# Designed miniproteins, single chains, continued (2), part 36

Each design is a single chain, and the fold is of that chain. pLDDT is the mean over its residues in the fold that is shown.

## One batch from the design tools (miniprotein)

Design m5221
Fold by ESMFold2-Fast:
Structure m5221 (fold): chain A 85 residues (1-85)
Amino acid sequence: LQAALDAVPQAELERWRRELRERAREINERMDELGVSVDEVEKALRQKVAEIEQRARATASSPLEQLYLAQKEVIRAIEEYLDEL
């Protein structure tokens, strides 16, 4: 895992972390504004998250890529769920 992280250009890794962190912050703010609990979101998306994780595992070329793809798609799924409220 550490060797895979060291192989990724620092700029790309920092961009991924910043992007996901910012989107997670926006999601948390929207949940607070809408009065939606973390438990409610987790229950609604449980099956979809499992499917996302399976696809990321099948598609990714590395553990780091798998983690990034899975987190990116989960964040997108939460954003879509909140948009439907």
Scores: mean pLDDT 74

Design m5222
Fold by ESMFold2-Fast:
Structure m5222 (fold): chain A 55 residues (1-55)
Amino acid sequence: SEVRDELIGLVADGIAQGLSDEEIKARIQELYERYKAEGKLSETDKKIFELLLKS
């Protein structure tokens, strides 16, 4: 999945760069809003974003 590949890459890159959990979450939220606006989120993708942002 394009959405999941980009999400995984974003999280992995953030961890590798030593970003805080809050900074990584902010980037995840930006990605979530972008794909949401494009109508590209499946129910599964939306749930993955919600779980990551809630933790």
Scores: mean pLDDT 83

Design m5223
Fold by ESMFold2-Fast:
Structure m5223 (fold): chain A 98 residues (1-98)
Amino acid sequence: SLEEIFKEFVKAVLNKDFDKAQEYYDKLIEAGAEVIEKDGKFFLKVTDNIYVDLDKFAEAAKLEDPEEKRKALTKTIYNSIDDALKDIPHPDAEKYIE
């Protein structure tokens, strides 16, 4: 599923395995995930209920401390673009960050 591919993508980012992260990102796009531009921001639509703020995700991925990185990555996941623009976090964000 797109959710399982997304979990593997995030896991690769957390482990700093950027070659594997690129592989899973490509698999997400092939499986139907899409990049959406809204109000000058870029979002990855993983599913109808999972959207990633790509700019925030890229900044979170640069953090060196694993716990801070994990917490920051959970704050990049939203139920919708409208929720992302209002900074309303996804209630299940933590289940995608393992």
Scores: mean pLDDT 87

Design m5224
Fold by ESMFold2-Fast:
Structure m5224 (fold): chain A 64 residues (1-64)
Amino acid sequence: SEVVERVIRAERAAAGLDPDISAEQIEKAKKLARENPDLSAKEIGEKAGISEADAAAVKAAVLA
């Protein structure tokens, strides 16, 4: 449903994430942040294929 997809995107935006990021990219970024806490947001973003800002949000959420 297009409406359900828009709601999910709005929820991701409210969490500080780009609503166009795939669930697989978010999962990969979370895994990188959990397994390699010394990686910068930029490095996580490059490895997961997301922006540095989105990688920083994922890293902050993982560390909370």
Scores: mean pLDDT 71

Design m5225
Fold by ESMFold2-Fast:
Structure m5225 (fold): chain A 79 residues (1-79)
Amino acid sequence: SASDLKVGDIVGIQGPNGEVHPFKVMMIMGDKVYLHRLDGLKPAEPVDAYVAKSTVQGTLTQVIDGSAKVGKITKLVKK
């Protein structure tokens, strides 16, 4: 949940087509979080986001091999 967010957490944000993009929490600033996109294979899209905690769709429980894995996340937990 948003209240349980910590720096280093992996979270999901849904795109307009219902796809989920994994982001790493880089910084928490009051009611806002700074996120780094982990699947940033598309150069035309912003790889970082600074959004309200309520924009976070859930905490992703596992990215196997951490930074070595790009793209798919095995589980998404939503509030």
Scores: mean pLDDT 54

Design m5226
Fold by ESMFold2-Fast:
Structure m5226 (fold): chain A 97 residues (1-97)
Amino acid sequence: SDVENIKKILNGELSPSSDPSLRTLYHSVLNAVAAGQVDLALESLEGTAEAYKEHEYYKLAAKVYALLAQLRKFAGLDDSEARKKAEEAIKKLEEKL
């Protein structure tokens, strides 16, 4: 299911590249990391996730928050808020199924 795949991405068990809706964002993140521009990738992912959440696109919001949580953890930053927002978006998605 979409929910189980998002949870696997959030936990690092599934590559974001395996999801077509995340592929472009994931490649953008990899390019930013390779260029030493982690802060720009973090800001871009947060803005994208907040925009999806505002428009109630909970599936896309959950996917982008999951990617944000992974990037924050990779950068040695606290990922707890991003993980919480991903989990909240997953709950909203489950409520609509």
Scores: mean pLDDT 84

Design m5227
Fold by ESMFold2-Fast:
Structure m5227 (fold): chain A 87 residues (1-87)
Amino acid sequence: SAAELQALRDRLLALLESDLSPEEKEARLREIVAEMGRLLPTAFRRLAEEARRALEQSRGLSDEERTRLIDGVAQYLLQFLDSLLAS
């Protein structure tokens, strides 16, 4: 529903504005990606898979690089949700 998508969008915004550690940010983002994958069509399942793979690569990165990756993925997902909510 639009309400569930809006709630996910709000969670992504809160994550980007938070002072959470990179580990906590990654965990929260993984939860959001999993929920988006359950609520959305097959096209988004592919994007969710891509996001999950990107986050798995974060374990080889410095904390600064990891935060940049997490924020980048979250921004990308926000843009996708904004596009979907405007439809």
Scores: mean pLDDT 80

Design m5228
Fold by ESMFold2-Fast:
Structure m5228 (fold): chain A 89 residues (1-89)
Amino acid sequence: GLEELAEKLAEAFMRGPAELADTLRELGFSDEEISYILYTLSTKNQKKPLSLEETRELIRELLEKIRQDPSLPERVARELAERGREAAR
């Protein structure tokens, strides 16, 4: 179920962001979905290292958000690209 998926993805993230990206790609997630999940986890982890449990709960919430609004990852990717262009000026 969703809980088991979130646990496996959390374990992958604990091994490294690249491991999580590869696991998500193997499971058929889009590049936008992968970027959204990785950006959110990396941003949180930079402020304070996430525990396995905190990572699992955050991934579960992100998966539920994507399920409720499948356009959300694309919109976040677009906003991040815009902010990147603004910061490069």
Scores: mean pLDDT 79

Design m5229
Fold by ESMFold2-Fast:
Structure m5229 (fold): chain A 94 residues (1-94)
Amino acid sequence: MKEKELKELDELMKRMEKLSDDDRYAELKKKVDELVKKKNFEGLEYLAEKVNSIFGLEAARRGIRTGDPKDLEEAGRLIVAEFKLKEELLKRKK
């Protein structure tokens, strides 16, 4: 993956830190949908690592090896679902 693409994802993460929980979810979903449309498995892998999505990371890495669009779609779904679940669990502890 190119350094420019990595920098754009890092800037997204910095922007998300300043947003509400709902706005962070919306921004993450928007970026995941963009990466899925572009068939960017490497971008999904990098984003999964940044948001600590274990299952999304595994699916993205599988997609890089297989080239299967289903692995790309699964990676996107898992990244979004795992992020939402973690946010809800954090709210419940407060």
Scores: mean pLDDT 77

Design m5230
Fold by ESMFold2-Fast:
Structure m5230 (fold): chain A 71 residues (1-71)
Amino acid sequence: SLEEIIAKLERAAALLRAGIGDAALALVQELSDRYPELTPLLEEVRALVAAGRYAEAAELVDRKIAELRSQ
């Protein structure tokens, strides 16, 4: 459901802000496996986490949450 997607993305953003990239990526991966349209988000978050850019990764996830809430 949309509510499940948003809840997991909110948790992923919180984990990214805490510097816990592996757990955040696991949540986005679970969502991407179920909803392939989230695969681009997963790849962008993975790249930012690999670069240590956690704040930017969290911003990207927050932007996706805002987009989903407007639908």
Scores: mean pLDDT 87

Design m5231
Fold by ESMFold2-Fast:
Structure m5231 (fold): chain A 92 residues (1-92)
Amino acid sequence: SESEAITEEIKALLDRIKELLKKGYELRKKLAEGDTSVQPELQALEKEYQALAARIQALLDQLRAAGDQASLDEIYAYAAELEKELKEEFEK
């Protein structure tokens, strides 16, 4: 279905955001330690993050307009699991 395709796209975009946040965390640590050579890569990650966030918002708006609460609930549950995984990674 269209809602199923949108849900799968949002999940893939959330997976990519998780990877960007992990990489951004490591680059920000290096920057804090004085490694300014990471600045261009960090800027590129920030730009990609903004583009992914905008795409997710547009897709979520489509599901809300369709009244697909089940797909929204599935996405929120998925995002909560990714947030938990990120927290565990950042505490290492």
Scores: mean pLDDT 88

Design m5232
Fold by ESMFold2-Fast:
Structure m5232 (fold): chain A 73 residues (1-73)
Amino acid sequence: MTREQAVEGGRAMAEAVAKGDFDGAYAIAGALGRSTGVAPEELFELAKEAIEAGKSPEEAGEIVGEYAYSHAR
């Protein structure tokens, strides 16, 4: 997975969280977790916390995507 792909996945997840589509957000977290080895629960919670803190979906997506890419195993 490239950094750009991880950020795209993070953005899609953050957009789903912002819309209240938690099932969709968790499905994206599962796909991103499978590609990186990061637990889907960690990625989902990061996206949720960023959105609740007032970050835009773009900003939250970069946070989640960078985390997933940097912690890939």
Scores: mean pLDDT 83

Design m5233
Fold by ESMFold2-Fast:
Structure m5233 (fold): chain A 55 residues (1-55)
Amino acid sequence: NLEQSIKDSEWAAPAARKVVEELRSTMTSEEQRHEVNARATKAGVEAIKEAEKKE
């Protein structure tokens, strides 16, 4: 779930949270997530790992 990824990112890194919220913003509604949920979630996770690796 994208929502779960957002909550996880909040404790991991505040900067990563902004990236995850940006990805969610591009999805105007949860109807979009049906087809791109997996990709959006992966993108969020990868963004978090990239931010964490830099930090």
Scores: mean pLDDT 60

Design m5234
Fold by ESMFold2-Fast:
Structure m5234 (fold): chain A 52 residues (1-52)
Amino acid sequence: MSIDDLKGKEIESIEKVGGGPMSTTYKITFKDGSSVTLTVPSMMVSYVMKQI
């Protein structure tokens, strides 16, 4: 799946599955049953949370 395919999908859940001082890993599950894992630098966490 491309990022463009993800922009049109409804998010079912977002789960923090890992992380440390420098980065956080989220698992995003969509209502169609697909999922993607996204690792974000800690400085960008607020940006990701704002999109959710």
Scores: mean pLDDT 66

Design m5235
Fold by ESMFold2-Fast:
Structure m5235 (fold): chain A 67 residues (1-67)
Amino acid sequence: SSMQKQQLLAQATELMRQAGDASHQGMVNGKVGEGAEQARRLGAQAQELARQAGVPSAPGGNPYKPE
């Protein structure tokens, strides 16, 4: 189970890196809105994977709550 959680966290970290890249690329290419939208989608996916790994996506979240 810890190996699965580490895998999910690694995927979440990679998605967050891609979200940052998408935002930056949008800024340098004059497509700020497209970059921001792509970053939002990637960030949401990363947040969901981190939640599945038991890392709270918001302050005060309980990583062990099974909801």
Scores: mean pLDDT 74

Design m5236
Fold by ESMFold2-Fast:
Structure m5236 (fold): chain A 74 residues (1-74)
Amino acid sequence: MKEEIDREVKEALLLMAIGISKVDIEHSEDFEKAKEDGIKFVRRVGENLGLTDEEIERAVEELKKAFESIEKKR
C-alpha cells in the first residue's frame, strides 16, 4: 500500500501545528516573537513529517495570512 494513510496523518498534524501556532500567537505577550516561534514550529513539524519544501512553505504562508487577523484582535 502507498503512503495514503500516512499522508492523511501528516496533513492532520500540520493543520494542528498551524492551529496551535495561531492560538499561541493570539495569546502571546510578545507578538513578534510569537510569530517567529510559530513559523519555526510549523516548519519544524513539516520537516519532521518529511513534507516537501513546497508543502511546508504553503503552510507557513497560511499561518502568515492569519497574522493580520490575529494582530487586529490584539
Scores: mean pLDDT 77

Design m5237
Fold by ESMFold2-Fast:
Structure m5237 (fold): chain A 74 residues (1-74)
Amino acid sequence: SVADLLREAIANVPTMSDEQLDEMARRIADALAAERGLTPEQRELLYRALAEALRVMAADPEQAAAYAATEIED
C-alpha cells in the first residue's frame, strides 16, 4: 500500500542516491494518485513535491520530518 511505500522510503532515504529518491517519489506519487483518484497533472505535481522532500530528508533527516509534513500535508 501507499503507507508501506512511505514507511520503506522513510527507513531507506538516508542511504539512497538522488536517482533512487526520484524513483521512490515517482512510485509513491503513482500509488497515491491511484488510491485518491488524482489526475495525471496532480500526480506530476505530487511527484515533484515528494522528490524535493525526499532529497531534503536524505540531507537532513531531523529537519526533513517537519519539512515533509508541511510540503505533503499542507
Scores: mean pLDDT 72

Design m5238
Fold by ESMFold2-Fast:
Formats: sequence, C-alpha cells, structure tokens
Structure m5238 (fold): chain A 107 residues (1-107)
Amino acid sequence: MEEEREEKIKKMAEKLLEEAEKVLEELKEKGLDVEAVEELILSLTPEEIAALMERWESSSEEDRMKALYIGALALRGRAYVVLGREEEMSAAERAARAAADAQLAAS
C-alpha cells in the first residue's frame, strides 16, 4: 500500500531529525558558540558557506565542530521539508540547507 511507503519515509525523516538534534546539542555541550556560527552563516552566500566548511574540515578541532554544526542544521532543515514542517525552519537552517545544496550541485 502507498501508505506504508509514506510511513517509512516519514519515520526515516523523523530519525534524521532526532540524529541532527542530538549532534546540535552535543556541540553546544562541548562549548561551541552556536550564536556566533549562526550570525556568520547569515552574513555569507551559500557558496561562501560551502567553501568555508571545506576549509574548516581540515583545520582545528573548533573549526571542525563549526562545520559539523552547519551540517547538522542543514540535515534538520531537510528533515523538516520531508515532514511538511518547512515553516518551522529557522533562518540559519535555511542558510545551512542552501549551502549544502550548493556543495552537492558543485560535485
């Protein structure tokens, strides 16, 4: 039945949402300045954010945490879209998702 397929997609999106939220909380607990990261990505284009994330992956532990935070925001944003909850997305989640989409398109 088509309803079983929709149920499975919804459950996968809910699991991705839970995993993204767990990562976001763990990074906050590790002392990441999430407000500074969100202010930074809101001041940049999607392409600039994607380029910055690539640089951060090969940099310090703190920079890798920032890249992981933006990735988790993008994942949560994508889960919201799949679940029909796009209106619940923050401006930072929209920016992070756009950056992830730009990186994927460039591949």
Scores: mean pLDDT 81

Design m5239
Fold by ESMFold2-Fast:
Structure m5239 (fold): chain A 63 residues (1-63)
Amino acid sequence: MEVLDLAEKFKNKQLTAEELREKAIEYYKKKEYILAESLIGLLSVLEGKPEEEIKEEIEKELA
């Protein structure tokens, strides 16, 4: 993938849940909400938690 965002998103899909969470937090700080929400969706599947729970955890890290 030539687009850096797509390459990192794809790579993060294969990385640990912790790395995906850190990337989602970074995208939220950059106001890239669509990318952040996509990573939260992947985290939800990977960790077996609802998206709202993961989103709340990320929002706590941003506070």
Scores: mean pLDDT 69

Design m5240
Fold by ESMFold2-Fast:
Structure m5240 (fold): chain A 92 residues (1-92)
Amino acid sequence: MSEEEIIDEVLASLPPEERARLMAEYQAVRDKLNAARKAGDKQGVIEALDGLEALYDRLYELASPELQEKLKPVIDNFREAIARAKAEIEAA
């Protein structure tokens, strides 16, 4: 099962209002990340990555226990990828 399929399953399980809020916040963070990367704004990239981590944490907290078990490896992988990206930016 793909990571996208697991995320979609979690989002589909949420109340419509909460799902809409998370989708809007996720899009805003992605737009901020892309804009910061294009501008060469290292601090903006780090702030956007922090926002992305917070959204993944919130998605996990809102998921049912069964979906949390499926989502945990996905969240752990994203956290590791974000931590590495932040370390590389801070080291440069």
Scores: mean pLDDT 81

Design m5241
Fold by ESMFold2-Fast:
Structure m5241 (fold): chain A 87 residues (1-87)
Amino acid sequence: MKTLIEKYIEFAKKLYEEGDSAVDAEKRALTPEDQKRIDELVEYIKKNKLSLEEAVKRILADVFLGKIRFHAFPYALYKAYKALKEL
């Protein structure tokens, strides 16, 4: 929902502002499969020029459907936010 999406955008912004250290634990816990799925998702977001709201909705959908494991969720948010800000 809109208010929940806004909270996740704020969370992603905070992770980005704190830098790589904010997601180091999640990054180190990634399986090769999680890393590949996140990389593919980030490339999809960049290629299709999704908004931050659309990117967060897609990440939430992938987590809900089990395509991205919950432990990888903060790292996925960080990578998507970083990719969209550094275009």
Scores: mean pLDDT 80

Design m5242
Fold by ESMFold2-Fast:
Structure m5242 (fold): chain A 100 residues (1-100)
Amino acid sequence: SKLEQIEEVLEEYRKRVLELFKNNASVEEIKKVGEETKKKILEITKDLPKEVQEEIKSAMDHLTDRAIRLREDKKVTLEEFQEELDLLVELMIKQFKNLL
């Protein structure tokens, strides 16, 4: 299903962004993974109404902005980053279940 494909894409996103955080990668690299993930989800949902695609786009931009903000905060530990990222991805999956 579309939802299963989106869940797989978001799980890949979570793993990639966590690895980037562990390796002290740049905000630009985290943003790139977010943009690639957004493009993949928009391709999966390209047959849905434009309004739904705009909500998906907005949600993905919010996820990327939050990940970047956590990366920029030098007080955030790896464990805290992982916990926040897991929560953000779970909330994203719930939101997309309601949109599909």
Scores: mean pLDDT 87

Design m5243
Fold by ESMFold2-Fast:
Structure m5243 (fold): chain A 80 residues (1-80)
Amino acid sequence: SNAKIRAAADYIQSYLKQLGIKDRPDVNLVDMIKKMVELAFKKGDTQKLVDAFRILNPDNVLLHNMVDVIVGQIKKEAKA
């Protein structure tokens, strides 16, 4: 629904603002996603961030795979 899309967009924008990169055109997509996933992992919000990307980009399989790989890497690095 339009309400779910708006909420997901607002959630992503909040993350970009918290990271200080909302208005930074010099930050590439991969670095942006990595920083957002790192913050989400620290906050315990990783699944909510993944869900927001899927709501905003439901047919973008490449983006879904990229986010999943980054999440997997961060989870492995957190294991002692």
Scores: mean pLDDT 80

Design m5244
Fold by ESMFold2-Fast:
Structure m5244 (fold): chain A 91 residues (1-91)
Amino acid sequence: LLEQARELLKQAQQALRNGDYERARDLALQGIRLAQQALDSGQMSPLDAYELMAQGYFLLAQAYRGLGDDAEADRYFALAQEYAQKALELA
């Protein structure tokens, strides 16, 4: 699950580099959902899950920015900061 979530977020970063913002959004959402599911089922540590969710929300913010949705971009950027803070509190 951890490696699968990391691979999805890596693909989201590559999609952003290529300007494929819709693909980047979909891949980042899949990575976030997988991290949340793994956290809820006890198959991933809270630290790993929060780090992945922070990265995923940051990628989502960039994807929405590219799609011209500044309101959603700002919302996901704030979520990325919140999950990064949660991860720091566990480290």
Scores: mean pLDDT 88

Design m5245
Fold by ESMFold2-Fast:
Parts: C-alpha cells; structure tokens; sequence
Structure m5245 (fold): chain A 62 residues (1-62)
C-alpha cells in the first residue's frame, strides 16, 4: 500500500540521517537515502528527489 511504502521511505530517511548526524557514517547514510528515494519514487516524486539530493550532497562531501 502507499502508506506502507511511505512508512518505509520515512524509516530509511530517519536511519540515514542518524548515520550521518550521530555516527558520521557517510556510506551508510548515502545507501539509506538512496533506498528511501527508490521507494518514495512510487508515491511521492518530490520526496524522492529530496532524498536523492541529500545522498548526492553527502557523496560530494567525502
């Protein structure tokens, strides 16, 4: 369902943010944001694009 996909995308976003802000784990944060973006692309293209932008920004920082 769309609500299940939304919950999964948000879950990956929260986990990715935690890896980045709390642990400094860029690789895991990038993976989680990309996974969240892939899921979100099915229900919320704007949210998907924001997550792809976050992943790209982190990749450029390292």
Amino acid sequence: SASELAARAVGYTIRGSAYYYLEGDYDQAIKDYRKGADIASQIDPAFSEKLRAKAKALEEEK
Scores: mean pLDDT 85

Design m5246
Fold by ESMFold2-Fast:
Structure m5246 (fold): chain A 64 residues (1-64)
Amino acid sequence: SIVEGAEKAGTAEAYYNAAKQLSMRGDYDAALEMLEKAFKLDPNPSASFKQLYTNVKSSLEIRK
């Protein structure tokens, strides 16, 4: 799975890439989890990271 692949790699980049793929398929809960794991490994988020995080969180807040 996307999540399993990111966990096996164990890098911030792998978790971020997993979050991108999960968000593209509408799996926002899993995407948010991957973004939070990426941030814990690398707490210096890029502009693209912040944009994806905001979009994922906004999608979840609208649905819940």
Scores: mean pLDDT 81

Design m5247
Fold by ESMFold2-Fast:
Structure m5247 (fold): chain A 115 residues (1-115)
Amino acid sequence: SLDDILGLAELMANSETIDEAMSQLLALLQRLIAESEGEMKKKLEEIRKEILEGLRNAASIEELVELFEKAKEAIVEVLRALGVSEEVIKKLEEYLDKGIEVIRKSKETAVLQNG
């Protein structure tokens, strides 16, 4: 349901670590894949695969941010195509942007603690 999607996005926005934020993003993508068909489903599955491969291969903070931004664009496109209201899409975009900030801030915190 749309409430489940928003709940996952909110959990992602409130993540304290990269691993938590990425885990919630993967869960959100999996939920959207289950509700999608055809080309949209394939696009989301390809992005989810890229994220899993990035995590497995210890992708940089910059690479993880790029993957997250790519996922955000695809999620927004799919939700519009599914007829989700622009008000709800805007709320989800705000949560996704906070998830990106969690990843970016993790780099700054690591530098401050180890510098």
Scores: mean pLDDT 81

Design m5248
Fold by ESMFold2-Fast:
Structure m5248 (fold): chain A 68 residues (1-68)
Amino acid sequence: SGEENLKKGKALIEQAKELIRQGKLDTALEYLEQAKLYVAQAMPEHPEDSTRLLAEISELEKEIEELK
C-alpha cells in the first residue's frame, strides 16, 4: 500500500542519515536509492508526503557529494 511504502521509504532515509553519521557514504547512497523506489510507489496515494521525502533524499545526496 502507499502507506506501507511511505513507512519503508522514511525508515530507509533514517537509516541513511545514521550511515552518513558513521561515514559510510556509499552504503548511505544505496539506502537512499531504495528509499526513492518506495517513495515513488507511494506518490499516487500520498503526493505531498512523497514530494517532501524526495526533496529530503535529494538534500542528503548533495550532503554526501560534498563529503566525498
Scores: mean pLDDT 88

Design m5249
Fold by ESMFold2-Fast:
Structure m5249 (fold): chain A 67 residues (1-67)
Amino acid sequence: MAVVVAKEDTTALNQRAEPVPLKKGERIRVDPAAIRESPDGEFLYVRSVETREWYLLGKSAVEIEEI
């Protein structure tokens, strides 16, 4: 499975465009088949395994670990 790890305190947007604060080191388990990069390369769209919801994340503020 893949995990998105916050490299710094940041804010994600859920699929309703509501802010979801993430602390540095916070981990979100994501479906590795459901990781999409925005056309400009600045954002990632990921689907949480736990909630099955999509989140928009700043690519520079997170890293992806494959487990």
Scores: mean pLDDT 80

Design m5250
Fold by ESMFold2-Fast:
Structure m5250 (fold): chain A 86 residues (1-86)
Amino acid sequence: GGEVSQELLEAAESGDPEKVSEAIRRAGEVLKEDPDNETVLGAIAAALAAQAGDKKVTETVKEVIRELKNEKARERLTEILKSLGM
């Protein structure tokens, strides 16, 4: 929902990889229930772009991808990581 997207954007603005990682984990839970949530996917992309190259954030996204059963959601997150060189 919009709350998780807001948390992701606020975490990205904070510059804190811990906050971004926590927000990404919450976004992953939303995507398990709604894998086509474009708002959440877009917010994840923006947060990852702000933290490009951070290993903890990269590892957290990879864990979320591994736990997602929906192939489309996994593919979209994987494409976002590749576009950022992660």
Scores: mean pLDDT 79

Design m5251
Fold by ESMFold2-Fast:
Structure m5251 (fold): chain A 78 residues (1-78)
Amino acid sequence: MEYRVFLIKPDHPQATGKESADAAVIQKELAKLGITSFPVNIQIEGVPAPITVANSVEEIAAIAKQKGLLFRGAGVVA
């Protein structure tokens, strides 16, 4: 089993306005999903494959900010 973090463009049709690039918000959301270990694969909504790997919550936030993306959620993938 593999955990992936999903990032979304703010202007994406599926953006709800609840998404954030704040490291503290991302940490709380990952904890709610039971994701407490790294590394994790990063995928952009609408892109079929992971684009990179993150080794911390701070790195997820940095990647999101650098690319103009927001944290959408995370899930288990095969």
Scores: mean pLDDT 77

Design m5252
Fold by ESMFold2-Fast:
Structure m5252 (fold): chain A 55 residues (1-55)
Amino acid sequence: SPADLAALRAAFDAAIERLEAYYKEQGVSDEDIEDFRKRHRTLADRVLAEREAAA
């Protein structure tokens, strides 16, 4: 359902934010954090698209 997809998207957003905060705490550069964030977002978007197509 649209509500289930919205909840899954919110969960991915929260997970990406937590990873970003963790990387900053570990002293990872802002450029590397941005690259990691883009890669994680791309993977999350693929999963969401596959879930939507399967519904």
Scores: mean pLDDT 80

Design m5253
Fold by ESMFold2-Fast:
Structure m5253 (fold): chain A 97 residues (1-97)
Amino acid sequence: SHMEEEFKAFDKDGDGYLNLDELLEFLRKRGVTFTDEQKKELAEILEKHGGPEFDPNNERSIAAALVIKAEEKLGKPITGRVDFETFKALKEIIDEL
C-alpha cells in the first residue's frame, strides 16, 4: 500500500502510468546516484534493445535504461511505459544497487 501511495503521488495525470518526466522526479527525490560501472551496465541494456545511444550525462538516458531493465526483469514487452508493476521492479533494481 505504501508503494501504491508513492506511485500515485508521482502519477500527476492519474492515468496509471508514470511518464519519463514523472519517473525522473521520483529518482531525483530519492537521491538515486549511479557509479561508472552501473552506468556501463545501463548503456549495454540500451544497446542490446536497439535504443538511442546512451549518454551518461543525460538523466533521460539513465531513466530509459532503467525502465527497459525493469520490463526485462518482469518478462514484459519493452514499451517504455511505467505501470505500477514496472515501478515496483524499478524500486527493487534501485535497492539492489
Scores: mean pLDDT 74

Design m5254
Fold by ESMFold2-Fast:
Structure m5254 (fold): chain A 91 residues (1-91)
Amino acid sequence: MAAALAAELLARAEELARAAEPELAAAQERIDTDPAFAARVQAVIDELAPESRAVRSDEAKVARVQAEFYERLGMDRAAEALRLAAEALEL
């Protein structure tokens, strides 16, 4: 039953990841056109770099750090997709 729950969470994560594609494309365009946003992206990367390095051997924890990155940048769909993927990996 845990495997079935993990599959359901992963399927929902994939649906949210597809729904996040326009959000990610808009963020990439904003990085290219808005220097303040590009600086904010770099600042969040730098802020999370120590945590990302510390958890690099744990796929679920890596996914949670990536979710935090997207959440801090206002990319809520991408963040939620990674949280569901992390929950599936923790089962």
Scores: mean pLDDT 81

Design m5255
Fold by ESMFold2-Fast:
Structure m5255 (fold): chain A 87 residues (1-87)
Amino acid sequence: APEPSLEEIEEKLPELVELIRKELPRLAAEAERHAATLPPEEAARVLAAAERIAEHAREALRAYEEGDYRKAAEHILEALRIAAEAA
């Protein structure tokens, strides 16, 4: 599927924020579990990608709470890009 636009992310922002709030607490444990099944080099890449995704997710939540919906959407888009490249 093509990368979603910032406008599409902004339109779905409340739903995406709820998803982030639900999934973010699980991300580290899921990444660690996945990494444990991989060779060391691949495991390191998965863990690094998960940390970058978590940082952007936290920044998106902060921006959303501050009413900066464009900035929240930009951080969500970057997190999705990192996730797609790591998959």
Scores: mean pLDDT 84

Design m5256
Fold by ESMFold2-Fast:
Structure m5256 (fold): chain A 68 residues (1-68)
Amino acid sequence: PASGLAPEELAAGRAELAALEAEAASTTGAESTVPEEYEEFGAPAGAVVPVDRATLDRVAAMLRRARE
């Protein structure tokens, strides 16, 4: 059951919900072309993926961080 939340938890939850709503709205029609640099992460160059370029770049950054 939902208990009373601290103001910081409410703010964090609202921010997360807003981010998820924005992502869901963007994802419905969002596409990005995979650049050649992403072949190193197993994505074929020139392929169209149903995610925003910003999301693709974030994933690439996470993969780079995981290696180093």
Scores: mean pLDDT 61

